# Designed miniproteins, single chains: the designs that were tried, part 44

Each design is a single chain, and the fold is of that chain. pLDDT is the mean over its residues in the fold that is shown.

## One batch from the design tools (miniprotein)

Design m1507
Fold by ESMFold2-Fast:
Structure m1507 (fold): chain A 82 residues (1-82)
Amino acid sequence: MKVKHTGDTTGLTAANAGELARAAGYSAEEANGAKKAKVTIKTDKGEVVAEGKTAKEAGEKAEKLAKEMGDAVAQSVTVEAE
């Protein structure tokens, strides 16, 4: 089953958007038992894409990558889980 969760993070830092991506990944996995997931964070400095075998793993990877973007401004977070 495919699950898609999208959060608006406009005005947040990339690090804060990463935390929301992790939380959304946990929520998607809990609700649907997802086996593969992709998290996309759009920022003013570019797009962060993290993939994992679970929504939780993808969210955790996205959080780590987003923290490495420093003060980049986040535009959206999308969590897609299968």
Scores: mean pLDDT 67

Design m1508
Fold by ESMFold2-Fast:
Structure m1508 (fold): chain A 73 residues (1-73)
Amino acid sequence: MEEAERLLEEARRAAEAGDAEAAARHVKQSILAAGGTPLLAELAGREVREAVLAGVPADEVVRSARKAIDQVQ
């Protein structure tokens, strides 16, 4: 499994558990592993953290992170 995809799976599990900080951290790491900039990683991580805290479903949280990675690819 590619490192970025592995980290997205960890982010999904963290989001399902309601762990906003872990979900954000894993999303930031996945974007950096995919070759994204630190700014993109920080913005996506912040969006993921706030989405998890607001009760957004894990699937939607991961979809946002995937869009950020797709911009790098």
Scores: mean pLDDT 79

Design m1509
Fold by ESMFold2-Fast:
Structure m1509 (fold): chain A 68 residues (1-68)
Amino acid sequence: SRAEKLARLKELAERIVTLKAEKENWSEEEKEEKIRQVHAQIEAALAAGMDPDFLLALAEHELRELEE
Protein backbone atom coordinates (compact mmCIF):
# COMPACT_ATOMS: atom_id res chain seq x y z
CA SER A 1 0.00 0.00 0.00
CA ARG A 2 1.04 3.64 -0.29
CA ALA A 3 1.06 3.91 3.52
CA GLU A 4 3.51 1.01 3.79
CA LYS A 5 5.72 2.56 1.08
CA LEU A 6 5.60 5.93 2.86
CA ALA A 7 6.70 4.25 6.12
CA ARG A 8 9.57 2.50 4.28
CA LEU A 9 10.65 5.76 2.61
CA LYS A 10 10.72 7.55 5.98
CA GLU A 11 12.77 4.68 7.46
CA LEU A 12 15.30 4.81 4.59
CA ALA A 13 15.48 8.62 4.81
CA GLU A 14 16.24 8.43 8.55
CA ARG A 15 19.02 5.87 7.91
CA ILE A 16 20.50 7.99 5.10
CA VAL A 17 20.45 11.18 7.21
CA THR A 18 21.97 9.33 10.19
CA LEU A 19 24.88 8.04 8.06
CA LYS A 20 25.48 11.53 6.62
CA ALA A 21 25.37 13.03 10.13
CA GLU A 22 28.03 10.53 11.29
CA LYS A 23 30.29 11.23 8.29
CA GLU A 24 29.95 15.04 8.57
CA ASN A 25 29.85 15.23 12.41
CA TRP A 26 26.44 16.94 12.54
CA SER A 27 24.92 17.75 15.91
CA GLU A 28 21.91 15.75 17.11
CA GLU A 29 19.78 18.88 16.54
CA GLU A 30 20.97 19.25 12.92
CA LYS A 31 20.29 15.54 12.29
CA GLU A 32 16.74 15.72 13.73
CA GLU A 33 15.96 18.89 11.73
CA LYS A 34 17.18 17.25 8.50
CA ILE A 35 15.11 14.10 9.17
CA ARG A 36 12.02 16.29 9.72
CA GLN A 37 12.69 18.23 6.49
CA VAL A 38 13.22 15.09 4.38
CA HIS A 39 10.09 13.41 5.82
CA ALA A 40 8.06 16.52 4.92
CA GLN A 41 9.54 16.50 1.37
CA ILE A 42 8.62 12.81 0.93
CA GLU A 43 5.03 13.45 2.09
CA ALA A 44 4.73 16.46 -0.26
CA ALA A 45 6.14 14.50 -3.22
CA LEU A 46 3.68 11.62 -2.68
CA ALA A 47 0.78 14.06 -2.25
CA ALA A 48 1.80 15.62 -5.60
CA GLY A 49 1.45 12.19 -7.27
CA MET A 50 5.09 11.11 -7.43
CA ASP A 51 5.61 7.36 -7.83
CA PRO A 52 6.59 5.85 -4.44
CA ASP A 53 8.47 3.00 -6.19
CA PHE A 54 10.66 5.58 -7.97
CA LEU A 55 11.40 7.32 -4.66
CA LEU A 56 12.18 3.96 -2.99
CA ALA A 57 14.65 3.10 -5.78
CA LEU A 58 16.39 6.48 -5.39
CA ALA A 59 16.59 6.15 -1.59
CA GLU A 60 17.97 2.58 -1.77
CA HIS A 61 20.57 3.72 -4.33
CA GLU A 62 21.69 6.64 -2.11
CA LEU A 63 21.91 4.34 0.94
CA ARG A 64 24.10 1.87 -0.99
CA GLU A 65 26.45 4.67 -2.08
CA LEU A 66 26.77 5.92 1.52
CA GLU A 67 27.53 2.39 2.81
CA GLU A 68 30.25 1.83 0.17
Scores: mean pLDDT 83

Design m1510
Fold by ESMFold2-Fast:
Structure m1510 (fold): chain A 83 residues (1-83)
Amino acid sequence: MLSEEALKLLEETIPKIIQAVLDGKFDEAATLVENLLKKLRELGAPEESIRLLESVIDTIKNDPDPEVAAAFVEIAYAILKLS
């Protein structure tokens, strides 16, 4: 499981990422995920969690569809909460 500090960070940040994606602000969404990734690395998050978030950044940057990107962020968040 992720630490309580890491889970709180996800709870605060994920809604902002989803909103940015739905608003078509993909550069802003990618920056939010990159900042989240940096903080999670500092908190010692598992490599699997880091790779999942790197995949989210890749999806946002390389194939920016608001519905697909938002769904991927929601799925990634669900996986991270269970990890």
Scores: mean pLDDT 78

Design m1511
Fold by ESMFold2-Fast:
Structure m1511 (fold): chain A 96 residues (1-96)
Amino acid sequence: GLAEAERLLEEGVRALEQGDSRLALELFRKAVEAAGEAATRVRALALGQIGLIHFGRGDVEAAIRYFREAARVAEAAGDRRLAASMRTAADELEAL
């Protein structure tokens, strides 16, 4: 459920702060699954974090796909500011 997704998102952020991008990726994927198919801010944030990890690994194409999906989920969740940030991230990577 959403509470579990929020906990997994927080654990993923802590893993990134500790330099463990592999664990962070696993935790963010679990957060997306726990959030379910509903368009929620938590799901959008987790997708955005997955995109950021792929960018850090040099996988620009995967990063663009995740940022675009995060933008769509954020827009559907009514979070226009988050959606705009995710669209900007994808657009900037496409311009590289």
Scores: mean pLDDT 89

Design m1512
Fold by ESMFold2-Fast:
Structure m1512 (fold): chain A 60 residues (1-60)
Amino acid sequence: MEEQMIEQTAKSLESLGVPADEAKARAEQFVKDVLENLRSDDEFDRGVGEVALATLLASS
């Protein structure tokens, strides 16, 4: 699941003109941030993570 989120985010970044290697690195960081938000004790941060995750999965 995490690998799929990274791949989907990287493809989106590449479509915006980001080089493939940079897109993958940024996608890995973005997915890490989303997962950190999902583990947050703050309900707002958790909600942000859930929306980001749903958006990534829905764009597949």
Scores: mean pLDDT 74

Design m1513
Fold by ESMFold2-Fast:
Structure m1513 (fold): chain A 85 residues (1-85)
Amino acid sequence: SEVEKKKEELIKDIKEGKLSDVQAVTRFSELAELLLNELPVEEARKYFKELADTIIKEGADNINLRILVHSLLKAVEEEIARREA
């Protein structure tokens, strides 16, 4: 799927140090929008958590990336709550 391809490319680029923090956040937002359009909320939550854990592990040396990923997950939960209402 397009979502899986973008996820794999994102993780690879982060692991290889090819993305700035700003570029990473932009790609996180794009992936989150796609996921929320294609998946039920509960499946999207599991996907986001798994992706965030993977990104944190691969970007362990970058504290800003860890903080930005946590901020994204919070924003995603707020968006999910809004869509469920």
Scores: mean pLDDT 73

Design m1514
Fold by ESMFold2-Fast:
Structure m1514 (fold): chain A 113 residues (1-113)
Amino acid sequence: MMSLEELAEFVNELLNKAEELVRKAIEALKNNDKEEAKKYLQELIELLLKSAEEFEKNGEEELAKVLRETAKEVQELLENLDKLSPEEAIKKLKEIFEKLKEKIGEIIEKKKK
């Protein structure tokens, strides 16, 4: 089982890596490069699923669930990317990432009490 300090470090590293992939996907979309954007969205899905498995192994089932749900939302965005304008795709990706940060923050704060 992870200590609260180890969990906080893992969450911080995960969110930093996810933010970098989101930023790169947004830059690709702004440049009308959907293939590059798809690459970063796929890397984001893989990061989220790998991190969910790690959380589950450490008894962090609620965090694992949030990451799997977020990965599904990113997968749906990826599958529909060719049907969306770059502006619509960027908006959806930002909404997905903000929701992820909010849900993770709520879980971590609950564990401090």
Scores: mean pLDDT 87

Design m1515
Fold by ESMFold2-Fast:
Structure m1515 (fold): chain A 59 residues (1-59)
Amino acid sequence: MTETLTVTVEAPTAAEAMAAASAVIKELERQGWTLTSVELSYDAATGLYRAVITATREL
């Protein structure tokens, strides 16, 4: 069975959001997750950059 995990990180700059996303990806890789996508966007309501990380894992 395939498991899917989505993690969102937020930061005041795109560079900081991507750095935080990289740290999350390393932790997910350590736990046996396979990265499927990373999407960076800007949220005008909060003034923050948001990185959405999606990963999958097989049993």
Scores: mean pLDDT 84

Design m1516
Fold by ESMFold2-Fast:
Structure m1516 (fold): chain A 68 residues (1-68)
Amino acid sequence: MELDPEVEQQWRQLWQQFIDALNAKDTDSARQYIAQLEQLLATGPLSPEDKQVLQGIIDAGRKVVDAL
């Protein structure tokens, strides 16, 4: 998986914030970070394959939040 360095940095930062929110059981913040990750995925310069992989990760994260 090859990402633009700026997109990779933003993804890693948002994903870490999402995980931190999940660990804090802050579902509102977790949902906010998922929405920001989806926005980055929609607007970022990503290959279709990278978008598919990252979308799968986002979908899994949303299911975890919904189960809290």
Scores: mean pLDDT 79

Design m1517
Fold by ESMFold2-Fast:
Structure m1517 (fold): chain A 71 residues (1-71)
Amino acid sequence: SAMEEEMVKAFEEAAKGVIDNHSKLSEEEKKQVRELAVGLTEQMLSKIKDPELKERLKKTLKELEEALSKP
């Protein structure tokens, strides 16, 4: 649905901003962002039926977690 696609796009754009600025975040901020991103992803995965959108969410979360793990 259009709503599901827009939600995934919004998450991807927000994640990109965090990834591009990951080195500017403190360890506590990185932890908080990771916890929020995981929770939001789990909530969206429970509601989204489109397998392509589910894979995009999983990929985005993985990229975000990898970026937030860097010093």
Scores: mean pLDDT 83

Design m1518
Fold by ESMFold2-Fast:
Structure m1518 (fold): chain A 89 residues (1-89)
Amino acid sequence: DGRAAKRRRIADYVRLLLETQGREEAAQKLSDAVLAGMTKEEIKELARELGLDESTINYILQLYDAFELTPPDASLAEAFRRYQAALEG
């Protein structure tokens, strides 16, 4: 369904971001948690438990917020544009 597609896009972006930082274990665990339907607050707590810095956690939370405002069928590029808009206010 649409929510599953949206979660997959968030998971894909989170995985890519963390893998580029060399955090492969965190990338897998956090992306799996997003796909499993964990809440924004649960994702924040898990990210802290995995030892991510506060700036990285903040970006992931902002991405999560942007995707909540993005249609489920939107592309990753559209989701990134929404994320940028959320950062700028």
Scores: mean pLDDT 74

Design m1519
Fold by ESMFold2-Fast:
Structure m1519 (fold): chain A 74 residues (1-74)
Amino acid sequence: MEEELRKAAEEASKDPFAIETGVNVGLGMLEQGADLETAKEVARKIAEAVETLDTDTMSRESIRITQEAMDKAK
């Protein structure tokens, strides 16, 4: 599971910090009951957001993207 989330994050970013952030958010979604495909999509979007935004801005965008994916999964 972590390997699949890492692959999805690597698709969106080459920055190690962005990749790890995406993986961690994706793992959190799996723990909350999201399916693997939803978690992979979130990991990719979070990694992309981290790549394009500073750390403070990224925190707000990460929450928004995660909430949107969880709502869609229901």
Scores: mean pLDDT 74

Design m1520
Fold by ESMFold2-Fast:
Structure m1520 (fold): chain A 63 residues (1-63)
Amino acid sequence: RRELLERAIEAIRAKDYETAERLLTELYLRGLISRETAERIGRALQAKDYDTAIAILEEELRR
């Protein structure tokens, strides 16, 4: 869980949004984040609001 969340944050910071989307999908399919959280992050990525996407992922890391 933590490893995948950290990799997703790193991918966004590296501007590797394709990898970030794949990791978000994996987190959701493995039940490691809620549907609501996955949708919020997905909307932020689609809107190119990367700061919000990172903030949500960091919130999930804090539990």
Scores: mean pLDDT 81

Design m1521
Fold by ESMFold2-Fast:
Structure m1521 (fold): chain A 64 residues (1-64)
Amino acid sequence: MFVPKEDVPKIKLVIYTEKDEKFVDPISKKEFKVGDKLAELPTGERFLVSDIEPYLEYHGFKLP
């Protein structure tokens, strides 16, 4: 395996759907709405993109 130049954990973008159970963003405590863009962490936790982006910028691109 080559040494990857990526030191940042990979985040997947997913869309919140009506099939998902009611969930709140751990950062803002805001409820997810159908059609919201979510960032899914390698741990399986999901965050609103609008909340996780400033969090990552403020904390040097480290996950919560």
Scores: mean pLDDT 64

Design m1522
Fold by ESMFold2-Fast:
Structure m1522 (fold): chain A 96 residues (1-96)
Amino acid sequence: SMEEALKKAIDEAVKHFPEYRDVLEEAAKRALSLPVKDFDQLVLKFLYHFYYLAKEAGLSDEKIYEIAAVVLNALGYNATLLDAKSAIEFVKNLFE
């Protein structure tokens, strides 16, 4: 399921960044709180919540892009750091 795919990707990101477990898990929880029409919408909602929660936690944009790239790759996107940055910039414009 989409929920299982996102949870597995969060678990993978937590292996690389265990200090940010709470931020990653809360972002996933918020993304899953309301129904989404497709998997792409779920991923975009996750990136939106992750970005703002991570900024509140004091993470730099560079660290946020690094973590987001790991999540995107675990979800099956062949994402570079630049791809993660572009996706986050997209969701900032889409939901704000």
Scores: mean pLDDT 87

Design m1523
Fold by ESMFold2-Fast:
Structure m1523 (fold): chain A 78 residues (1-78)
Amino acid sequence: EEERAEELARRMGEHARRLALEHAEEVAALADPGVSVEEVAERAAERARELARKLAEELGVERAEELVERVIAEEEAA
């Protein structure tokens, strides 16, 4: 089950990083003045990975997968 949680975290992190880069201008506006867009994207990916792992631990992998897929679908639609 840990392997599934790690895979979920990897997918969520990749998705978050991609979205941060796609919305680079908006992301840069929210960052500290000295932080690059790439750095913000990497931090977003790390936070997304931690969130996915925490959800898998608290809710179970199946429920965490459903939630992550819902979040990804909503962000893809936005």
Scores: mean pLDDT 71

Design m1524
Fold by ESMFold2-Fast:
Structure m1524 (fold): chain A 75 residues (1-75)
Amino acid sequence: SAEEAAEALRPLIGKPVSEAIAKARELGLEVAAEHGVTPDSVVTGVFPAGADLVVVTTTGPDGTQGYVAFRVPAE
């Protein structure tokens, strides 16, 4: 579920976004959307967005706000 995926990703708050993407891939999540994300972006929050999306919010080195939305696999 999106909540279970969000719970698994929450320990990555304060970590590079690359670590969150790697963990999401291990969980079988797909990148559905991304905005304002660079390799140097840091995870600032993780929350479920409905039944099938987990949103990871990020801040870049210049304070630019961004996000990555991951889709939970359909079963």
Scores: mean pLDDT 82

Design m1525
Fold by ESMFold2-Fast:
Structure m1525 (fold): chain A 68 residues (1-68)
Amino acid sequence: GEDCAEATEALESTCGPSTTGAECLQKLGLDGKITPDQAAALVGCALAAGAASGATCSELISSARSCV
């Protein structure tokens, strides 16, 4: 839905290639809970799921979880 596209765009803007793992963790409210490498993998999977187009919110969340 629209909320999934907005969430994916926010992740891309916040945790895209120009954003450090530490900044990504802070924005996601996961600061100190996961490693920067895990944060980068999570963002990568979420972006890949979003880029696939037509993915539901549940599918996006599921894909993101598979990276952690």
Scores: mean pLDDT 54

Design m1526
Fold by ESMFold2-Fast:
Structure m1526 (fold): chain A 90 residues (1-90)
Amino acid sequence: DEWLDKLAEELGLPKEVVEKAVRAIRVFAHMAEDKSLTEEQKKNAYKKAMEILGITPEEFIELAKKLRELHPYITDEEVELAIKFIKEVE
């Protein structure tokens, strides 16, 4: 609850954006391993997620690294897969 508010303040982002970033990390991690998705579908999903978040890829990567230590749904593997996904589709 309050830890999300503190993270959002430290990063200069709204709490809602931080919550959406958590979901995006999981989505990107799953998409990195999803063989049924085309490259175009992956790129379109990435663009839409970044547009909704309103942050840069670099800011997202830094946010993901910070969130892995505090959020119970984020593992080191998910963060690494999400970063790999970004590098492949950017």
Scores: mean pLDDT 75

Design m1527
Fold by ESMFold2-Fast:
Structure m1527 (fold): chain A 60 residues (1-60)
Amino acid sequence: MKITDSEFDGLLKIFGVTGLSDEEREIIRKAIEDYLKKNPNATIFEIKKVIEEAMKKNNI
């Protein structure tokens, strides 16, 4: 399942995530999309955790 650019930008804005390169944005987007494929009813809180874990694993 793919998220739209506006949905992705909205999530980053809500969680205060700024200063990402295009490569870093792709890494985080893929992590969210992979999580949503397994958890289609995921909450915004769970998505925040996915973003934090992806950033930590990739030193973002």
Scores: mean pLDDT 79

Design m1528
Fold by ESMFold2-Fast:
Structure m1528 (fold): chain A 81 residues (1-81)
Amino acid sequence: SMNEEFIEKLKKVIEEFAKLAGIPEEELKKILDELESNKDKSIDEMEKITFSLMLKAGVKNGLSGQEVVDYITKAVLKVSS
């Protein structure tokens, strides 16, 4: 389904973000679990939740908000190529 394809694409973005930003495996698992828990939400809501979780994890890992946005942008471009 379109929602399943979207969730799989979000997972790939999260995984690529974690790899680029050096997010620990345990934090990556928490983000992926939270995404799965919210798969009943709209696409817009899932995107906002996913962004918020990546921002929180990145900041906790010592990144600025701008660095998190830059890594998310790189991850999206990598997955979309």
Scores: mean pLDDT 83

Design m1529
Fold by ESMFold2-Fast:
Structure m1529 (fold): chain A 60 residues (1-60)
Amino acid sequence: MADEDAVSRAVKEVLPEADTLTPEEVAQRIEQRALDLGASPEMARHTAAVVRRTLEERRA
């Protein structure tokens, strides 16, 4: 399904910039990029939330 490919590509494109951004900023960019790639709003938001949580745990 296009949703899985879109969110996967968004994460791969945004993660290299994660070191210079807050977890919230990374999540926002992933959500926007996934939507641009054709992901559903629900899937884009869900993936962004998961990545934000992972980055917060990594920085704890």
Scores: mean pLDDT 78

Design m1530
Fold by ESMFold2-Fast:
Structure m1530 (fold): chain A 82 residues (1-82)
Amino acid sequence: SMEEREKRARKLGAKNAGEILTSRKAHEYVQKEGLSLEEALEKGKKYAIDTVKRHGSEEDAEAAREAAEKLVKKKLEEAAAA
């Protein structure tokens, strides 16, 4: 149905926002505040989740959290492998 398509589109948007905001804010925290990658990613993740929650539903916030947590794990694993 159209409603199911809209729900899926909103969930994908929330996931993308969670990932993009976490990455952008983590980069900002490293560059401007000199935080470690781990601290910057954690702070960026919290900012992304809070932003999505403030402007969206609780379901959108959960989707953003899942995407942000996956990104944080991936970035820390990549850094550890380097």
Scores: mean pLDDT 84

Design m1531
Fold by ESMFold2-Fast:
Structure m1531 (fold): chain A 81 residues (1-81)
Amino acid sequence: DAAALEAQEEALRQKAFEHLRRAAEAFARGDLERAVAHLREAVDYQIELYRLKDPENAAAVRAQLDAGLAARIALLAAEAA
């Protein structure tokens, strides 16, 4: 059912965006732990959305996003120390 698939895509997109918004708000408050948690949730929803459209490349995209997120977390942790 194409309508059901479109609804799932939109729901995942909205969830990813909401977590990115909450991450930005947490960073603005200096709440690094909450910001990182929301960034991880946003990446998870983005990968699920990508998997629906391009499952063959989803694993490679996941690996790139996970590496980028890990590098950013390490930089933020170093600045917080």
Scores: mean pLDDT 79

Design m1532
Fold by ESMFold2-Fast:
Order: C-alpha cells, then sequence, then structure tokens
Structure m1532 (fold): chain A 95 residues (1-95)
C-alpha cells in the first residue's frame, strides 16, 4: 500500500512535469518545478516523522494529499495552456 501510494505520487509529478514541458514557457516551467520540489521536500519531512511514529495511515494520507496537489497543478496547466493564466489561478487560490 505505501509503495503503491508513493508510485502514484511519483507518476502524478512526472505527468505534471511532462505537461509543463509541452505547454508552458521556460519561466512558467521553472515555477512549476520549484513548486513540485517544495512539495517533495515537505512530503519527505512529513513521511520521515510519521515513519518514526509507526503511523502507516498518516503516511498514506500524506501521499494522497501530495498526489491530489500535483494533479491539481496538472489540471490548471491543462485548462489554461497559458503561463499567465496558470500564475493568476494559483495566486487566486492562495487568497
Amino acid sequence: MIEEAKKEYEEAVKETLELAEKLLDEESKERVNKTLEALDKSLEEKVKELKEKGDEKGILLEYEIATSLARMIRAIILLEADPEGVRKRVEELLK
């Protein structure tokens, strides 16, 4: 289950990066890369803490949340196909 959740997350990140490479300009690709790198770092820290506590359900939940966030970024890229549109939508979601 944890190995499957990790693979699902890694695939979601890969698909998001591949879509960004096809549809976005260099500046917007860099923003997507930095966002996904920050997500990876946060996820790694949380999973490490939960693993030390033996919280398997917590690990599964964190992978599910991270996968959903990666897929949401991918959906925004797909819907906009516009670097400026992606930026504005992300900024609006953070308000």
Scores: mean pLDDT 81

Design m1533
Fold by ESMFold2-Fast:
Structure m1533 (fold): chain A 83 residues (1-83)
Amino acid sequence: SAHEERLKKLIAEGQKVAEQLREMEIANTKDPEVKEIQLEIQRAEKELDAAKKNGAPQEEIEKLRSKILELQEQLKKKLKELG
């Protein structure tokens, strides 16, 4: 129950940040630091997908989602510095 509530919160926050990033990234796709963070997000998302397929415990899924959210927030900050 507590893990399910935590995961729902992480998913909701992730969706919100992803929507904000979509608007910002359209203007700044050529910056090398932005590209590095985008690649880290992609790698973390692949790691999350692999963990889900391997039946990883909810605690590990939660940690991976938190990592992705942190990277998305870093990307958002970098894009704000550029725009």
Scores: mean pLDDT 79

Design m1534
Fold by ESMFold2-Fast:
Structure m1534 (fold): chain A 70 residues (1-70)
Amino acid sequence: MKRKVVLEAFRAGATASEDQLPDVIADSTKRLVDLGVSEDDALKMATTAVGFGYQLARGDPELAKKLAGL
């Protein structure tokens, strides 16, 4: 459940534009809070997953595609 949301956050970050990042982080944070994660931990997890996806897709798009396919 939490792993699925983190992977979805990574995928969202990988496909997002820079302007979309705050909304994608907010949506992923809310989903983690709905699963019982604290707001502070959910925000850190969502920010890390989205940020990693965003940066990896621009630095190594083939690796990003392989990781998103998991």
Scores: mean pLDDT 80

Design m1535
Fold by ESMFold2-Fast:
Structure m1535 (fold): chain A 107 residues (1-107)
Amino acid sequence: SMKKLEEERRKAEKLIADSEAAIANAKSDQEVVDVIRETTERLKEISDPELVREITVRLIRAVLEHYGVPVAPDQTDLYGEDFSKLPKEVQEALLELLQFVADKIRE
């Protein structure tokens, strides 16, 4: 229904805003990892694969920008490139997120 789609979009927009703010304010690599893992958990509540992709791309962009890796504003192909410039624990959290998203979208 239109109402359910609107509710899911509002949840996605809140998750994007919350995760982007949390990454921007993170003071340690562990806090970045925690935000990635919390966002992955909250993605379980989003059924629309396009919203899942949007949230994932924007989280990856926020993490890359946090570590000073240049990203074009409209760049959506962020998978696997430049992760080598990130701390190992952050790379591992992002790979766990990408595996979760791949599995969720296939359902």
Scores: mean pLDDT 81

Design m1536
Fold by ESMFold2-Fast:
Structure m1536 (fold): chain A 85 residues (1-85)
Amino acid sequence: MTPLADQVIAILRQYGFDDLADIVRDRIAQGVPVLTALIDAARQMGFDDLAQRIQDLDAQARADSSITQQQILDRIRQIVAAYAA
Protein backbone atom coordinates (compact mmCIF):
# COMPACT_ATOMS: atom_id res chain seq x y z
CA MET A 1 0.00 0.00 0.00
CA THR A 2 2.93 2.44 -0.41
CA PRO A 3 2.42 4.13 -3.83
CA LEU A 4 6.19 4.22 -4.52
CA ALA A 5 6.58 0.44 -3.99
CA ASP A 6 3.57 -0.40 -6.22
CA GLN A 7 4.79 1.99 -8.95
CA VAL A 8 8.36 0.58 -8.95
CA ILE A 9 7.04 -3.01 -9.22
CA ALA A 10 4.67 -1.93 -12.05
CA ILE A 11 7.56 -0.24 -13.94
CA LEU A 12 9.71 -3.39 -13.68
CA ARG A 13 6.83 -5.59 -14.96
CA GLN A 14 6.01 -3.15 -17.81
CA TYR A 15 9.62 -3.45 -19.09
CA GLY A 16 9.72 -7.28 -18.80
CA PHE A 17 11.68 -7.58 -15.53
CA ASP A 18 9.11 -9.89 -13.86
CA ASP A 19 11.71 -11.94 -11.91
CA LEU A 20 13.38 -8.73 -10.67
CA ALA A 21 9.94 -7.33 -9.69
CA ASP A 22 9.16 -10.49 -7.66
CA ILE A 23 12.48 -10.27 -5.74
CA VAL A 24 11.90 -6.52 -5.06
CA ARG A 25 8.32 -7.23 -3.84
CA ASP A 26 9.53 -9.99 -1.48
CA ARG A 27 12.30 -7.78 0.00
CA ILE A 28 9.85 -4.88 0.54
CA ALA A 29 7.51 -7.37 2.30
CA GLN A 30 10.45 -8.14 4.68
CA GLY A 31 10.68 -4.41 5.58
CA VAL A 32 13.55 -3.47 3.23
CA PRO A 33 13.26 0.12 1.85
CA VAL A 34 12.25 0.33 -1.85
CA LEU A 35 15.60 1.58 -3.25
CA THR A 36 17.64 -0.87 -1.12
CA ALA A 37 15.35 -3.73 -2.26
CA LEU A 38 15.86 -2.72 -5.92
CA ILE A 39 19.69 -2.49 -5.50
CA ASP A 40 19.85 -5.93 -3.79
CA ALA A 41 17.53 -7.55 -6.37
CA ALA A 42 19.48 -6.09 -9.32
CA ARG A 43 22.79 -7.38 -7.87
CA GLN A 44 21.23 -10.83 -7.28
CA MET A 45 20.19 -10.94 -10.97
CA GLY A 46 23.67 -9.79 -12.17
CA PHE A 47 22.48 -6.32 -13.28
CA ASP A 48 25.47 -4.57 -11.65
CA ASP A 49 25.22 -1.33 -13.69
CA LEU A 50 21.48 -1.03 -12.90
CA ALA A 51 22.28 -1.60 -9.20
CA GLN A 52 25.00 1.10 -9.31
CA ARG A 53 22.65 3.67 -10.95
CA ILE A 54 19.96 3.05 -8.30
CA GLN A 55 22.62 3.25 -5.54
CA ASP A 56 23.76 6.64 -6.94
CA LEU A 57 20.10 7.79 -6.94
CA ASP A 58 19.65 6.65 -3.30
CA ALA A 59 22.83 8.53 -2.26
CA GLN A 60 21.64 11.69 -4.10
CA ALA A 61 18.17 11.50 -2.48
CA ARG A 62 19.77 11.21 1.00
CA ALA A 63 22.07 14.21 0.32
CA ASP A 64 19.34 16.45 -1.20
CA SER A 65 16.15 16.93 0.87
CA SER A 66 14.49 18.80 -2.06
CA ILE A 67 14.21 15.57 -4.11
CA THR A 68 10.59 14.31 -4.03
CA GLN A 69 9.29 10.73 -4.23
CA GLN A 70 7.80 11.66 -7.65
CA GLN A 71 11.28 12.70 -8.92
CA ILE A 72 12.75 9.42 -7.58
CA LEU A 73 10.02 7.43 -9.40
CA ASP A 74 10.63 9.33 -12.68
CA ARG A 75 14.39 8.65 -12.43
CA ILE A 76 13.79 4.92 -11.73
CA ARG A 77 11.53 4.75 -14.81
CA GLN A 78 14.26 6.38 -16.96
CA ILE A 79 16.96 3.98 -15.66
CA VAL A 80 14.78 0.84 -16.13
CA ALA A 81 13.62 1.96 -19.62
CA ALA A 82 17.27 2.41 -20.69
CA TYR A 83 18.04 -1.18 -19.57
CA ALA A 84 14.99 -2.57 -21.46
CA ALA A 85 16.05 -0.96 -24.77
Scores: mean pLDDT 83

Design m1537
Fold by ESMFold2-Fast:
Structure m1537 (fold): chain A 81 residues (1-81)
Amino acid sequence: MFKSLEELQKSIFVVDAPPENLKPAKDVSQKLAEILKVPQNEIFVYQDSANPKHLRIFVKSPEVIKKITPENYQEIIKLLS
């Protein structure tokens, strides 16, 4: 569970392509894209291999991370819980 907006932002990785060996959480990635108002192909959400209850977030651009604000942070945390 993320304790702050900064912790959430630091947990997100910028990648050129989605990870191949992780289980995708497509419903979560779709809802997160809707909250951040970005195209679905800009965000990839996967289950963490060490703990499937935890979600890993990857984005194509660091500009996507900047779209996380205090206003949408609570909605994102609720989605990821």
Scores: mean pLDDT 76

Design m1538
Fold by ESMFold2-Fast:
Structure m1538 (fold): chain A 95 residues (1-95)
Amino acid sequence: SMAAVEAEAAALAAETRALVERARELGKQVDKLGDSETAEEVLEGARNVERTLAAAEKQSPEEALEVYRGARLAALGLLDRAERAKKEMEEQKRA
């Protein structure tokens, strides 16, 4: 049903925004730990995902759904990169 597609699109958009927010928070922590290059890449990636979500909101729910799926994968990649960078910097600080 159209209602089911709209609900899935809304859920994916919300999940993606939460992932972007977490990646941004970790990116700021990575910057504070001294890896400004990785932090800049993560924060730029987060802005790109946000722009993609904003553009998708202007599309039909069915068209937006595919965009949101791609944006979610991108956000997961940013989160993973930020988490790995944070671990590496924390290990360097302990050494």
Scores: mean pLDDT 88

Design m1539
Fold by ESMFold2-Fast:
Structure m1539 (fold): chain A 68 residues (1-68)
Amino acid sequence: SADEILKIARETAEKTGISFENALKIAAEILQKGRPLSDEEARELAKELGVSFKAVKEASRIIYELLK
């Protein structure tokens, strides 16, 4: 549901320090793929969002775990 996606994005932002908006964008990618981001996907998204590769990888891991 929309409420669950918003909760996941907020929790991810709190744990990683990335913005809520960027957490939502990462969550959308994971929902579309049905899996965590690969290293290549995380590097490309990090460039687009202007955040660190490590932050995107950690956000991807948290989001996927919360979606299970």
Scores: mean pLDDT 85

Design m1540
Fold by ESMFold2-Fast:
Structure m1540 (fold): chain A 61 residues (1-61)
Amino acid sequence: SETVARAVAHTLLAVAYEIEGKFEEAAKSYREAGTLFRQSGDDELAKRYEEKAKEMEEKAK
């Protein structure tokens, strides 16, 4: 679906930011991915990327 494709795109962007140490940008991208997976009905992936967003927020502090 379009929603899942957008979710995957945001996960790839988040991973790229994480590798570069851009943790604030990574957190935002993981959070967007989580929201999109939740909208698509994939609660497990939504929770996973929400958790990664929190991890990135901790690293950005």
Scores: mean pLDDT 88

Design m1541
Fold by ESMFold2-Fast:
Structure m1541 (fold): chain A 77 residues (1-77)
Amino acid sequence: SKEKYRQLVSQSSAYMIRSIGYELDKDYDAAIAELQRAIDKLQEAKELRPSDAATLDEQIAKLRARQAALRAQAAAA
């Protein structure tokens, strides 16, 4: 439903905000885990609305790139 789709996208945004909080605290492992939760919610949203798949895949790719950047920061520290 439209309501469930909006809830999943909203939950993804909440996890992204939590990830930023952990990143500011230099807790890179927790930040990466929150980004994974955000990705999982966007994948669920994509199953509900395949017409938005291209936009959601682009967002998922950006979040995965951010996880890779955070892993590199953790390895350098």
Scores: mean pLDDT 89

Design m1542
Fold by ESMFold2-Fast:
Structure m1542 (fold): chain A 78 residues (1-78)
Amino acid sequence: MRHPLLEQAREAYEAGDLETAVELLRQFILEHGADLDDSTLGSLLAELRRLGGDAALQEVIAASTDPALVARIRRFLA
């Protein structure tokens, strides 16, 4: 998957800018997570958790206005 936000997140990670990589990945999940299947969403959530920890996942939950997306993320954390 080569969405512009994901490509920018990869470039930030390669540059050692983990904070920007986490922010871009979080933005992608907030904007597009509802349109992803559970496997793809799970892989992105695992990467976000790896880079930003549980705090990054909680930020997505707090910022989301989509109850279905929040439920899917909470299921991943269980």
Scores: mean pLDDT 81

